# Designs tried in a protein design run: designed miniproteins, single chains, continued (5). Part 58

Each design is a single chain, and the fold is of that chain. pLDDT is the mean over its residues in the fold that is shown.

## One batch from the design tools (miniprotein)

Design m17996
Fold by ESMFold2-Fast:
Structure m17996 (fold): chain A 98 residues (1-98)
Amino acid sequence: SSFIEKLLKDEEKALKEMEPKREELLKKYGPNNEEAVRELLEELAKKNEKENPIIAELAKFQLAMHEGDKEKAREILKKLEELGAPKEILEALRKEIE
């Protein structure tokens, strides 16, 4: 639970730091645009690669799923296991790949 609490706090901070990018993309693409989602996830991954590697890999997982690349998603899932992501998260993501 302590690890999940820290992960949720790190995710909250990461999402808050993405607010300017979200506003930019909303103006550029409008609401519910798939290209805006791709660009947002790519930026989230880049910004968190060193500081919050689990959040970066979660963003990469969502990109792979959005692209329909299940093989890439499985590779990212293995990286998340190596990084010590919680079992509940790993089980949820594994179910998404099916």
Scores: mean pLDDT 80

Design m17997
Fold by ESMFold2-Fast:
Structure m17997 (fold): chain A 88 residues (1-88)
Amino acid sequence: LEELRQKAIDYLKRAKKILETERDPILAAILAGNELSRAKRLAEKVGDKEVAELAQQAYDYVLAMVTDPAAGRKKALEYIDKAIKLLE
């Protein structure tokens, strides 16, 4: 269980790093979206519905980056930080 929690944290931190460092909004959305999808599925498997919901909201904002890259990136990062805090 602790191993799976740490994996979820690692996927969320990878998504955060991508959104902070990747300047191309489309590439950032694709790469961060993949990591968020992994974090959500893992949170669902461990029964952490709240973290899964936050990861999904972050994913939805990552998808919104194709329309509004700045607002989507900012909101996705906010939800990722909330999810990480719940797991720590």
Scores: mean pLDDT 85

Design m17998
Fold by ESMFold2-Fast:
Structure m17998 (fold): chain A 93 residues (1-93)
Amino acid sequence: EVEELVKKALEYAEKAGVAAANGDAALAIRYAQRAKEYVEKALKTKGISEEKKKLLEEALRYLERAIEAARAGDFETALRYVQKAVKLLEEAL
């Protein structure tokens, strides 16, 4: 179940990255928020390992920073933060 939630978070984070690269603030924010929701759900799953929890908490922070950057119209910074979140989510799988 945790792996499926992390896979969904990764899928939406990747979509957020594509939207940011295309300069689409509304889509970048929406997809990053969906990724954040799945990460938060994964973090609430009983029996999650401390190492996986640490990776997901770090990914959550980068997704939040990406949303703020996209809101400010800073797509280059938003894309960089999304890419950091994607890498952490891949490590959490």
Scores: mean pLDDT 89

Design m17999
Fold by ESMFold2-Fast:
Structure m17999 (fold): chain A 73 residues (1-73)
Amino acid sequence: SLAERAAEAARRAAESGDGAGAATAGWQKMVSGLLDGDRETGAEAARYAAEAARRAGDQGSFQIAEKAMELAE
């Protein structure tokens, strides 16, 4: 599902180490695109990404998901 993909993306962003800024921009573009076409799906994806990041114990992924939630709201 889209939510599962969003959660996995958040986890992988933290593991990649390519930079919180780049990962955050990628997440913001994804959520903005979803909100433009499907606000409900965007909000759901952001929520699951945040939950997955917290469970993974990953502050970087959590911050990215939190920014996605700001856009989805």
Scores: mean pLDDT 55

Design m18000
Fold by ESMFold2-Fast:
Structure m18000 (fold): chain A 65 residues (1-65)
Amino acid sequence: SVVSEFTGEMLRLIAAEIEGDVEIRREGNKYIVTLRRVTPELLETVERFKEAAAKLGYEAEVRVE
């Protein structure tokens, strides 16, 4: 599906945007996003990541270091 391909690319772009501020790990069907720093902008970007992941059938957990 074109929609799934687009969502997958958006997930990668969002991950790249925050790569310096978070650690992203995948365990099976779950993404674990660990925040090294907490800012309102980062939290908004992480929520977009969670939404994109959910559209692809993945769960996402957010943790703070």
Scores: mean pLDDT 78

Design m18001
Fold by ESMFold2-Fast:
Structure m18001 (fold): chain A 85 residues (1-85)
Amino acid sequence: MIEVDLEPVDAGKFVAQLKEAAAAGKVEVKGLPELEGNFVSAEAEELSETSGRVKFYLDSGNVLTVESTMHDGVLTSLKAELTKL
């Protein structure tokens, strides 16, 4: 289970942290300039005990798919891709 509480405020904070980490060069996010809009909904999927996938649906009509590895609540790796639907 992804240990992310997918309440809208928590998902919004996660997206903000993602943008900051990408700006710092710590993670790669494709389509980052198009990461505009408000969070509408999210879907979480467990890939393993330490990795998961979250899809964030934005009011811009875009979907941000994030695959992450967590250790003690800290992101150790992250892959993100923005898809226009």
Scores: mean pLDDT 58

Design m18002
Fold by ESMFold2-Fast:
Structure m18002 (fold): chain A 92 residues (1-92)
Amino acid sequence: SPLQEHKAQQELVEAAVELFGEEAASVVMKALAKKIKQSKEELQQEAEELMAEDEKVAAFAQKVEEILAKYPSDDLESKAPLIIIELHNFLK
């Protein structure tokens, strides 16, 4: 449902901001929005653009894309805590 989807995205953003800062939260929100609304090709193009900004942000964006490829869109809500843990472990 759109309301449950919005809550899951908001909780994921809040957790990402707490763990990684505002740049990571922006990347997660963009990746989730693109996965829901856009094709795989559009997601890849945006990831390439993000990779040009900052090496750390680029690595994080690539990891987000890898994680989102593992989970279908309908699982993102239930898997949000696992996604955050996996991203946190990546940044160690």
Scores: mean pLDDT 58

Design m18003
Fold by ESMFold2-Fast:
Structure m18003 (fold): chain A 55 residues (1-55)
Amino acid sequence: SEVAAVAQEGGRRAAQLEKEGAPMSEIIKVVDDMDAQIKKLNPSASDIILNERDR
């Protein structure tokens, strides 16, 4: 599904940034971008990702 593809790509980018020592703000930006895309494709799925970010 498109939602799964967006989540997989977003997660991969976030992990790569963390591995490269990027600041947390850049990682959060990637998560926010991913959440926005998923919300557009499936609004109910965005709630799960938002909860992970707010932890």
Scores: mean pLDDT 70

Design m18004
Fold by ESMFold2-Fast:
Structure m18004 (fold): chain A 92 residues (1-92)
Amino acid sequence: MEELRREAIRLLEEARRILEEALPTTSDPELVKRAIEKLEEAIRALEAGDFEAAAEKLNEAAAAVMAISDEELRARVLPLLQRAGELLQQLL
């Protein structure tokens, strides 16, 4: 459980970093900000052991990312969120 939680947090932190790097130049700043905010909430929930809240926040982050018009940014971030979601499913 602890190993899966740490890996999920690592993946979400990587996704957040990619989005933060894209924020100054993105055409969708509100969607990117929303995704970052929801990823931060998901990470905090994982750290607290609230896996149900983490899954909910991760789904909200994924929805925001899927709405971003930049296909390259989506292609970089979505696989990280999908992997984190798969690990989180094993914690639920």
Scores: mean pLDDT 87

Design m18005
Fold by ESMFold2-Fast:
Structure m18005 (fold): chain A 98 residues (1-98)
Amino acid sequence: SLRARAEELRRRAEELLAQGNYFEALVLYIRAADLYLEAGDPERAREVFLEGVRAVAEKLGTTPENVLLRFLMESGTLPDYDELMALYLRVLSVVEEW
């Protein structure tokens, strides 16, 4: 199911975060949040996205806003940038309603 896939990505993100792979962890949190949106659960999508951003911010000793700015700047070098940005914008459309 979409929810089972989302939870697996969230678990992998937590493992990457523990290993210091912050950018890769954030990518997986965004993918997990998008899967919750596809499953019709915008509340859980918001929770997972904010969990990931806040966890990365805590590990880097910075703000959630700075994590998102850094993500936008660094993601432009990725081969799947267009797909990743589409996922990010889809998730962000739900978060911006806060």
Scores: mean pLDDT 80

Design m18006
Fold by ESMFold2-Fast:
Structure m18006 (fold): chain A 94 residues (1-94)
Amino acid sequence: MKEIEEKKLLAKEIEELREKFKELLEISPLDAVSEVRAIAELVAKVDEEAAERLRQAAEDLLGTPEQQEAALAEFERVVKEVLEKVRKEIEEKE
């Protein structure tokens, strides 16, 4: 029970930070980068490889326009993969 509840909270926190990241991208790109780093630390609790990909994406968001485009695509892919993985683990244990 406790492990499932912790995974549900983690998925919710990741989704909330993802929405905040999208809002911040339009207002403050530097604050948006900080949100990607915060998401990476939450993701590291379940998938360190995915967290490393997010940390790289955060760095690339500070780079060239080409790096920023690639980083945004990678961020969306990684967050989707992690959320699907966490939700599947919740469903399999409930």
Scores: mean pLDDT 80

Design m18007
Fold by ESMFold2-Fast:
Structure m18007 (fold): chain A 91 residues (1-91)
Amino acid sequence: MEEAEKERELMLRLTDRAVEAVESGDPLAIEVAILSLASLLAVAKNIGASQDVIDSLRKLIDAVRAGDVEAVRKYGEEAANSYAEWVLQRS
């Protein structure tokens, strides 16, 4: 349980950084956020994370590209919850 909560908190922290990048309107900050999330998506695929995790991360990346702060918050929360759920199911 503590492990899943830590992973959820890390995912939410990454989401907060993505929100800040989008709200700043800085193209470099936005691109760095996209690359960070794309790297996380690659890791998730390599470790065999659930389809829900993969789909949520893809939607999160698309939201950051679109500059949609509400969608970034929504899909970031969905990705964090899906990842925590997958960690619990694997235990």
Scores: mean pLDDT 83

Design m18008
Fold by ESMFold2-Fast:
Structure m18008 (fold): chain A 85 residues (1-85)
Amino acid sequence: SMAELEAKLEKIGDEIVEKKATSSTREELEVISKKLGKSVDEVLDLLIEGWESISGPQPEELKELTKRWLRNSDLAGADELAAAL
């Protein structure tokens, strides 16, 4: 379901925030994009929007972790998305 996919995206966001993101995190993102019928770029946009909506003490740190993860990923459009943030 969409709710299950959203829960997985939240988990990925948590892994990035906790600096536990791995190649496995990126692989799961690719699987999710296929299940959603969206491009990886569209799923990355959803993740960025989700992190921007997180009410917490460190939203700027979340953006920096996202940029760093994107720059180190091999995902299509990741470098362009990181530059746009």
Scores: mean pLDDT 57

Design m18009
Fold by ESMFold2-Fast:
Structure m18009 (fold): chain A 88 residues (1-88)
Amino acid sequence: MIGSRVVRVNGEQILIVEAYSPEDVGYAIEMGRGTLENNPSIKRVIILAPSLDSPIAKKAIELGASSEVKPEDKITVLTPEQLKEFLS
């Protein structure tokens, strides 16, 4: 199962996706890619993982997500604490 939410940060709309198992990560990334391609208002997708060493984060990175927020990397995996810092 996944959860999703759109937030605004510094004038940009960002899709936040929470994957609860590594098996859900593939679907989360494909949904994120589709959102970036089909919704020009969404500038970034963040996949939430409980830690960067978690199976969820490792699977997201394997499938092409970045562990850092960079302009060229539109799909990023963050922990809830890193997301809180990014949103502040």
Scores: mean pLDDT 80

Design m18010
Fold by ESMFold2-Fast:
Structure m18010 (fold): chain A 101 residues (1-101)
Amino acid sequence: SVEKAVEVIRKMAEILGLEEKEIEELIEKVRTDSKAAQEELLKLFKKLAEKKLSEEEIRELVETAAKALDEELDEEELEKAIEAFRKLIELGTWSKVSELY
């Protein structure tokens, strides 16, 4: 749902240090256009891949995404999802280095 996508987008934007005004404008755009939601998620993900995230920031993102997807993750499944997300960020960072060459 749009509301669940908004929760994930807000958490990503907060971790990236966006100002509240920018976050609210981004959320409004996502609410009015489902295609824009996918584009903004991809942009935020690319920015997160370039940023060195703390373990706590990764955990908060994974928990927010799981809740948004109505996925019931136990603690073991949550830790596996966090590890998978860490690997995905590492791959995204490597891809960015390749683009800079």
Scores: mean pLDDT 70

Design m18011
Fold by ESMFold2-Fast:
Structure m18011 (fold): chain A 63 residues (1-63)
Amino acid sequence: MSIYSSGLTVASNLLGNDEAARLFEEAVEEARKRNPKASTDEILNRAGLEMVRRATEALEERE
């Protein structure tokens, strides 16, 4: 819960809660599909990192 929670908080502050939630759900689905045997913690960690990456990329488009 620690690392993906931090990622979600950052994305929420940058993009807003609804967009951050959507990105997180998409990232979780993608991580699960790519790593079907990974633990829940691994999936959430990977999703958190991907969410931060996507949020940063979206923010850069605004600059």
Scores: mean pLDDT 69

Design m18012
Fold by ESMFold2-Fast:
Structure m18012 (fold): chain A 98 residues (1-98)
Amino acid sequence: SPLEELERTYAEMAKLAGQLLRALAAGDLASAAAYRAQLMALLARVDPDFAAAVDADIDADVAAVLASDDPDKALVILGVRLVGLLEEARLRARRRLA
């Protein structure tokens, strides 16, 4: 089912977003970069226009975590934005299937 494939893809993106946040919290920049790249590649495969539109914002948010005097707060902000991004991507894809 196209809907089941969509839900599976978004579950994978949610897992990658969680892995990105954990890598940033641990200071593992190499893993963080890899998880970010995987997340953006999946998003670009599903919705290339949306991926292009949000790429700079995600890059800026990740940079803000790395430059922050309060990384815990910056990580919470990034986490909220990633959840909102994934939900928007999921709703956009569902609209195309309808």
Scores: mean pLDDT 85

Design m18013
Fold by ESMFold2-Fast:
Structure m18013 (fold): chain A 58 residues (1-58)
Amino acid sequence: VDGDGTITDEELERVKEELERALDPAALAAFIRQVDRDGDGRISNEELRAFLEAQAAE
């Protein structure tokens, strides 16, 4: 990425699926708790985008 950090909703959905697939339920739950602002127990596209943008903005 050229520093723009432009992430599409489709890309975010892909990342969520990969995380849910690759992580153990316990690890996934810990990750969700870290990024889940609403305590919804799920990762929304906006929450994941904000998390990734925060990482990329460094």
Scores: mean pLDDT 68

Design m18014
Fold by ESMFold2-Fast:
Structure m18014 (fold): chain A 88 residues (1-88)
Amino acid sequence: EEEQRLLAERNAWILGEADRARKTLKEAVELSKIDPEKAYELAEQAARRLEGLRDMASPEIQPRVDALAKEARDTAEKIKKYYEELKK
């Protein structure tokens, strides 16, 4: 019971951190319309954070954090592609 409580608290913390990273990712998407270079920096930070949280996640929440990490990585790569195209 206590071990399950500690696991639940850790899982809640990881999901809370993932939610914060997802908010940073949304800010990066909006910023990509104004400053794509800075937007890519923010998206890359969010993706790295979620990937780190994924590696630390317990098996119970791992699929949820993994899905968020993949979404963030895909978004960062899309912003990078837009930024690189603008430099041509």
Scores: mean pLDDT 83

Design m18015
Fold by ESMFold2-Fast:
Structure m18015 (fold): chain A 66 residues (1-66)
Amino acid sequence: MEEKKEKIKEIAKKYVSEEKAEEIAELIAKLGYTSVKTLVDYFGVSKEKAEKIVEEIKKEKLAEVL
């Protein structure tokens, strides 16, 4: 669990602040899934950055993408 969380955090840190990346990583690790809509609506990430984060998570198989 913690290893996946840290990898998601490192992906998100490329696009958002470390604090926001930690929150994103914690939620995704807890739920096991994410979406562009969740990152945009819940975390206030731009659509372009959210799409990049989601694509990297999907490519690395760290969570399901809805």
Scores: mean pLDDT 83

Design m18016
Fold by ESMFold2-Fast:
Order: C-alpha cells, then sequence, then structure tokens
Structure m18016 (fold): chain A 74 residues (1-74)
C-alpha cells in the first residue's frame, strides 16, 4: 500500500541519517553510497511508472544493504 511505502521510506531515511551521525567516516561513506543508490533507483522507478509494490521492493533492498553494513560495523 502507499501508506506502507511511506512508512518504509521514512524508516529508511531516519535509519540512514542516524548511521551517518554515529558511524566512522569509512562507514558513513558506505551509508551515503547506499542512500544515493536507493534515491537513484527510486527516481528511475517513479519516472518509469513502476507500481507501489515495485518501489517498495527497492526500499526493502536498500534496508537489507543497511542491515549488512550494520553487521560489518561490529
Amino acid sequence: SLEELEKAVLDFLERAQRLQETASPEHRARVAAINDRAVAELSKALADGKTVEEILDIVRRAQAELDRLEAEMR
């Protein structure tokens, strides 16, 4: 749903911001790269008229990349 997508996007952005504030410079650069890639993919998906479900999958994949990075940080 659109509501689920809005929540997922906001949760991702908040999480990325917190990681950028708390992580080492090396890990901050990787968070920024994940965020930039997600924004680029979302922008393209919106321009291409992708469905809410397809856009939500992009956000979920970006969240999974953050999960992997957080696991590496410790």
Scores: mean pLDDT 83

Design m18017
Fold by ESMFold2-Fast:
Structure m18017 (fold): chain A 108 residues (1-108)
Amino acid sequence: MKIVKRTASDVGLQGGTGVTLEVELEITEDKAIIKSAKIRLEAYNPEATANGAYQAIRTALRKIGKELGLPIDWSNIKIEATESADGKTITVKIYINGKLVDEATAKL
């Protein structure tokens, strides 16, 4: 079993939301499996959106996969991005194997 740590950031070209993602990955013969994740979320403007945050996380994971030269296994991860009812807060939750591993919030 080979475990590697990677950090990737995306400044969220959609909706002015930036993310920094730190992951531990298990390297297999055909894919990289996410074993842990830590997220930092920042909104750079009041028009930042939950979809913008979600896309920034996907871009960060794609950057990690490209760096590793292996596809990321998406089967064990779930990412939820939501906006508060007043539109002033974006919350992102990351689940691995159905368990909440980290949560980050940005205020607009």
Scores: mean pLDDT 79

Design m18018
Fold by ESMFold2-Fast:
Structure m18018 (fold): chain A 76 residues (1-76)
Amino acid sequence: AEEKIEKFLKEESEERGVSINEVKILLIKVVNDPDRHEDVIKALAEKLGISPEQLEAYIKKLEKELKEEIEELEKK
């Protein structure tokens, strides 16, 4: 499941001409919109061929990883 999401993020990064971290931040922002959360999760999970629960778990992990990465960069 995670590999399918990571491949999607890489493809979006290449198509948009932005960093993969920028795509990740944009995905987190769109998913955390309370008015669109369920629709976005369901549509993206169906597109990727994974369950909505697997996608939500990955996004929560991604939020934690990005927070830790930002904190490490600020320490340097």
Scores: mean pLDDT 73

Design m18019
Fold by ESMFold2-Fast:
Structure m18019 (fold): chain A 71 residues (1-71)
Amino acid sequence: SNLEKIMDEMVDKAKQMVKDKVSKEEAIKAFDEYTQKLLDVMEKENASDAEKARVMLHMHGLKNEVLKKLE
């Protein structure tokens, strides 16, 4: 699905951002952009409340991990 593709892209981007040692500001901006993209796709694909919650929880967890590693 488009949702899975975007989530995979987000995970790959997260790994690259840690490897490249980007600033926390750049990482936050990237996650904000992916958050909006995920919300738009979930709305368009009529995702369930449970799926929306799962996706957002995964995204927030990944964001927190990346920001911690960029200290």
Scores: mean pLDDT 84

Design m18020
Fold by ESMFold2-Fast:
Structure m18020 (fold): chain A 79 residues (1-79)
Amino acid sequence: VEEAVERLRALADELLKSPSPIAQHIGEQLRWIADELESGKISVEQAVDLLEHAGDVLAKAGEFELAERAYAVAEELRR
């Protein structure tokens, strides 16, 4: 759980540094997901599902590189 929280926060910080408003919005959502995961309100599996959905939103917005990064983190958390 601790490693998953750290990875989500690192990705959120990366997205928040993006000039893309959509990436910044998703970054804020990922910070919230990390907080919910750390507090035990959601599971790692639920966090992975939410992160994959965030990747889909980024891809639909044309942020393909950031979407790929989100999918990569989701894959790491599944292990």
Scores: mean pLDDT 82

Design m18021
Fold by ESMFold2-Fast:
Structure m18021 (fold): chain A 71 residues (1-71)
Amino acid sequence: RKEEFLRALRDLVANGDPAARRYLHEELGLTEEQLKHIVSGDLRPVLETLVRRSGLSAEEIRAALAEGLAL
């Protein structure tokens, strides 16, 4: 679950992957607006929501974003 979330976050940021987008929407209940912020590489407006819904730390989420942007 944790690895699935981190993988989906990385794939969404790297490629805008439709499967990753669907996973985050269906499993975590993220809105289209929140998903657009993730795709743009700016997690600041949605970071607290991602922490709350995933149970991951802000640091883990930021690391996944940085990895995705590097691809």
Scores: mean pLDDT 76

Design m18022
Fold by ESMFold2-Fast:
Structure m18022 (fold): chain A 74 residues (1-74)
Amino acid sequence: SPEREALRALLADFIERYKDATVEQIRQAVEDILAGLTPGSLGEREFRRLLEEVKKAKTNEEALAIIQRHLDEL
């Protein structure tokens, strides 16, 4: 689906863009993206789940691994 492909592209770009970012920067970026997504969309639901897991991450490696897992599940 176009929405699923767009979400995959968004998550792949996110991983590349934030590969050297701090866990705090990754968390803020996920929050910022979530705030701009359409309520009730697939993207909003996935990023809401993603944010809850990323909030528990202690390192950038852990946060990026969570995002990669969400990408792999799409």
Scores: mean pLDDT 86

Design m18023
Fold by ESMFold2-Fast:
Structure m18023 (fold): chain A 67 residues (1-67)
Amino acid sequence: ASAALAAQDPATLERWRAELRARAEAAATDPALQLETARLLAERLRELGGDEEFLARQLAAVEELLA
């Protein structure tokens, strides 16, 4: 299940990872934008039929960063 997203297009996964890294760094200046970006990325991955548990873990990590 958690490996389901690993079967996706590698370029798509790399874009997602790069986006999260960039947004995590931006959280220092705009936490609201960081949270919104994380939600948009999670929604996009859900559209690709991604693993909900994996998405929840990634989103929770970003929300913890904002707390």
Scores: mean pLDDT 58

Design m18024
Fold by ESMFold2-Fast:
Structure m18024 (fold): chain A 108 residues (1-108)
Amino acid sequence: NKEEFIKVLLELFKKMVEEMHPKPEEIIKGAEKWKEYIENNPEIAKEIKKIAEEELEIAKTTETDDKELKELAIKALELIVSMEDEEIKEALLEFLEEIIKIGKEKLK
């Protein structure tokens, strides 16, 4: 489900911001760069799925003190593997647009 995937990505983003305290300008630049890359690379969804399948096995076997982060990461990877290529691309673009908006609001 595209909406569920976006929600999980936003939860992961929130945890990253809480841990790393990235500058709003860095968030905007990073997201804009990834958005451009996804828009210019039609095959990206297939590559993301392949990486997700490989990473899912690693994530399931990796020991970590942050159980919540591990559970969110596994859920995101499982969603990617279950989704259609177009849904993955659309969800990632919507997610990136949302975090760009969040970053811009923090600069005001």
Scores: mean pLDDT 80

Design m18025
Fold by ESMFold2-Fast:
Structure m18025 (fold): chain A 83 residues (1-83)
Amino acid sequence: GLQELVEEIRRLAREISERVIRELTAAGVSLEEARERAFREALRRAIELYYEYTLKTFGKRIEPPQSVLDSIEVLVSEPPERL
């Protein structure tokens, strides 16, 4: 369901951010550029998960409307931990 999709997006966004930032900074990429690339990769993966969700749920790949894109962007930009 939608709750499972949200949790999967959060999990993958955290995993991608940690991995990509670590790998890119170790390779000499700036922290700012590494964060930007991690964000773009997480966003790409989240959008693909939405397509898979719509294919399984409605039998067709549905392009996310702007409201869904905005929600995905918020989810993938969430910090890994709130202190």
Scores: mean pLDDT 80

Design m18026
Fold by ESMFold2-Fast:
Order: sequence, then C-alpha cells, then structure tokens
Structure m18026 (fold): chain A 80 residues (1-80)
Amino acid sequence: MPSDQQILEHKRKTIEESDRLLELLRAGKLSVEEAEKAIEFLKKLIEMYKEKYPDNPAAQELVKALEEQIERLKKEIEEA
C-alpha cells in the first residue's frame, strides 16, 4: 500500500510529466493523438485512486490536481 508521501510524490512527478507534454503541445512538437493518449492515462489514474483510496486526503489532492491538468491539456488541444 503506498504511503501518503509516496502518493504525493507520484502526484508531483505526474504533474511534471504532464507540464512537459503541455509545453511540447504548445510548441507544436506533440501530436493531438499523443496528447489525447496522455489525457486517457490521467483519467485511468484518477479512477484508480478514487476506487482504491477514496478516503485518503493525499489521494484526493492527487485526483484534484490531475483533473486540473486534464482541463489544461484539453484547452491546449482546442487551441492547436
């Protein structure tokens, strides 16, 4: 079972990776298809944390942060 510290570290790394993809998308170096695959990965990760750790505050923080990252990626896809 991941510790709260491990969940928060996973959140940090996932956001850093998502921000990198967002910058590549803005620069025209990432395809819309690749960005959509990243969104689907984040959605699956959110559902996993909601199902396995619904009452964990660190997991709730991760879910909220990833939902915000999905909205940022969607906005950039619409502008691409």
Scores: mean pLDDT 82

Design m18027
Fold by ESMFold2-Fast:
Structure m18027 (fold): chain A 55 residues (1-55)
Amino acid sequence: SLQSLAELQALVEQFKLDQATTNVLQEMVTSSKMPFANLGALLVTNKVITQEQLD
């Protein structure tokens, strides 16, 4: 959804994610492969960032 894409863009800015990682996450958001109530948790689950970076 547009809301999830805006949230993803905020996380990209916050954690300085590279383009390749951003593209993968955008694909996951648009394809509805999992619920996106918490995009930070998605980043931790996919090993993009650590739990400590999210906290």
Scores: mean pLDDT 66

Design m18028
Fold by ESMFold2-Fast:
Structure m18028 (fold): chain A 86 residues (1-86)
Amino acid sequence: SMKEELEKRAEELREKLKAFQEGKDTSLTPEEVVELYEELIKIYLELNKPEEAAEVLFELSLFYRYVMGDEEKAKEAEEEAKKLLE
């Protein structure tokens, strides 16, 4: 089903992000990592899992701040996460 396919894709994206975070995958550019975070957020929203989407948005905000040096994008992601939890 579509739901099962989305849940499987979310798991695959989580595993890819974890491998990158642990330094096991060094092939990804920072921009490609952002794309993986954005896809995972979209999937959680489609699955009606706003709390999980918010967690990923907080992770993305930390990535923007500490890896990309983009404080403005970090704040935008953090504010979006907070709105999902309201």
Scores: mean pLDDT 88

Design m18029
Fold by ESMFold2-Fast:
Structure m18029 (fold): chain A 90 residues (1-90)
Amino acid sequence: SMDLQRQSQQMMDMIQQLHGSVRRLVDQVRRALRQGNLDEARRLLRYARDLVRDMQDLLNRYQQLNPNDTQGISRLQGLIQESRDLVDRA
């Protein structure tokens, strides 16, 4: 249905938005580390990890609505893995 298509698109858009937020948070972690602000860096890194979990939850819902969208699922998995790698390298 058109409603299911809209929900699926919203989940994809949200995962992409969260990926962008993780990138910005990792940049902020790096700035905090350069300034010697370890408490701020730790807080921001925890928040980035929480966003990665939110992305995974959204992907799980997307897969339930779109079980045959192998290409879309693979692409979204790639964004989540990139976000995890960014957090792990920080």
Scores: mean pLDDT 89

Design m18030
Fold by ESMFold2-Fast:
Structure m18030 (fold): chain A 84 residues (1-84)
Amino acid sequence: SGLSAEQVAEYRKLVEEADKALKAGDVDRAIELYQQAADTTPGTPLGEDARLNEEMARESKTVSIGEAVARGVGRRLRELADQL
């Protein structure tokens, strides 16, 4: 069936919180929030997108926290250079 406006709003809230957690380096929190977003919209393209984001977050945790940190530090250094 189609998604309700309430389901879409909850999905957006969970994804926004997951994105903030991921940017803060809290990969475990991001995984939990993406999973909740997928569970809110099961069998839909939004739910599948959230599951893919969950899998990517899990993979980044498994592959290398150091690699993820290096990417984040590189982006932060570029942002700081642009602000100076």
Scores: mean pLDDT 75

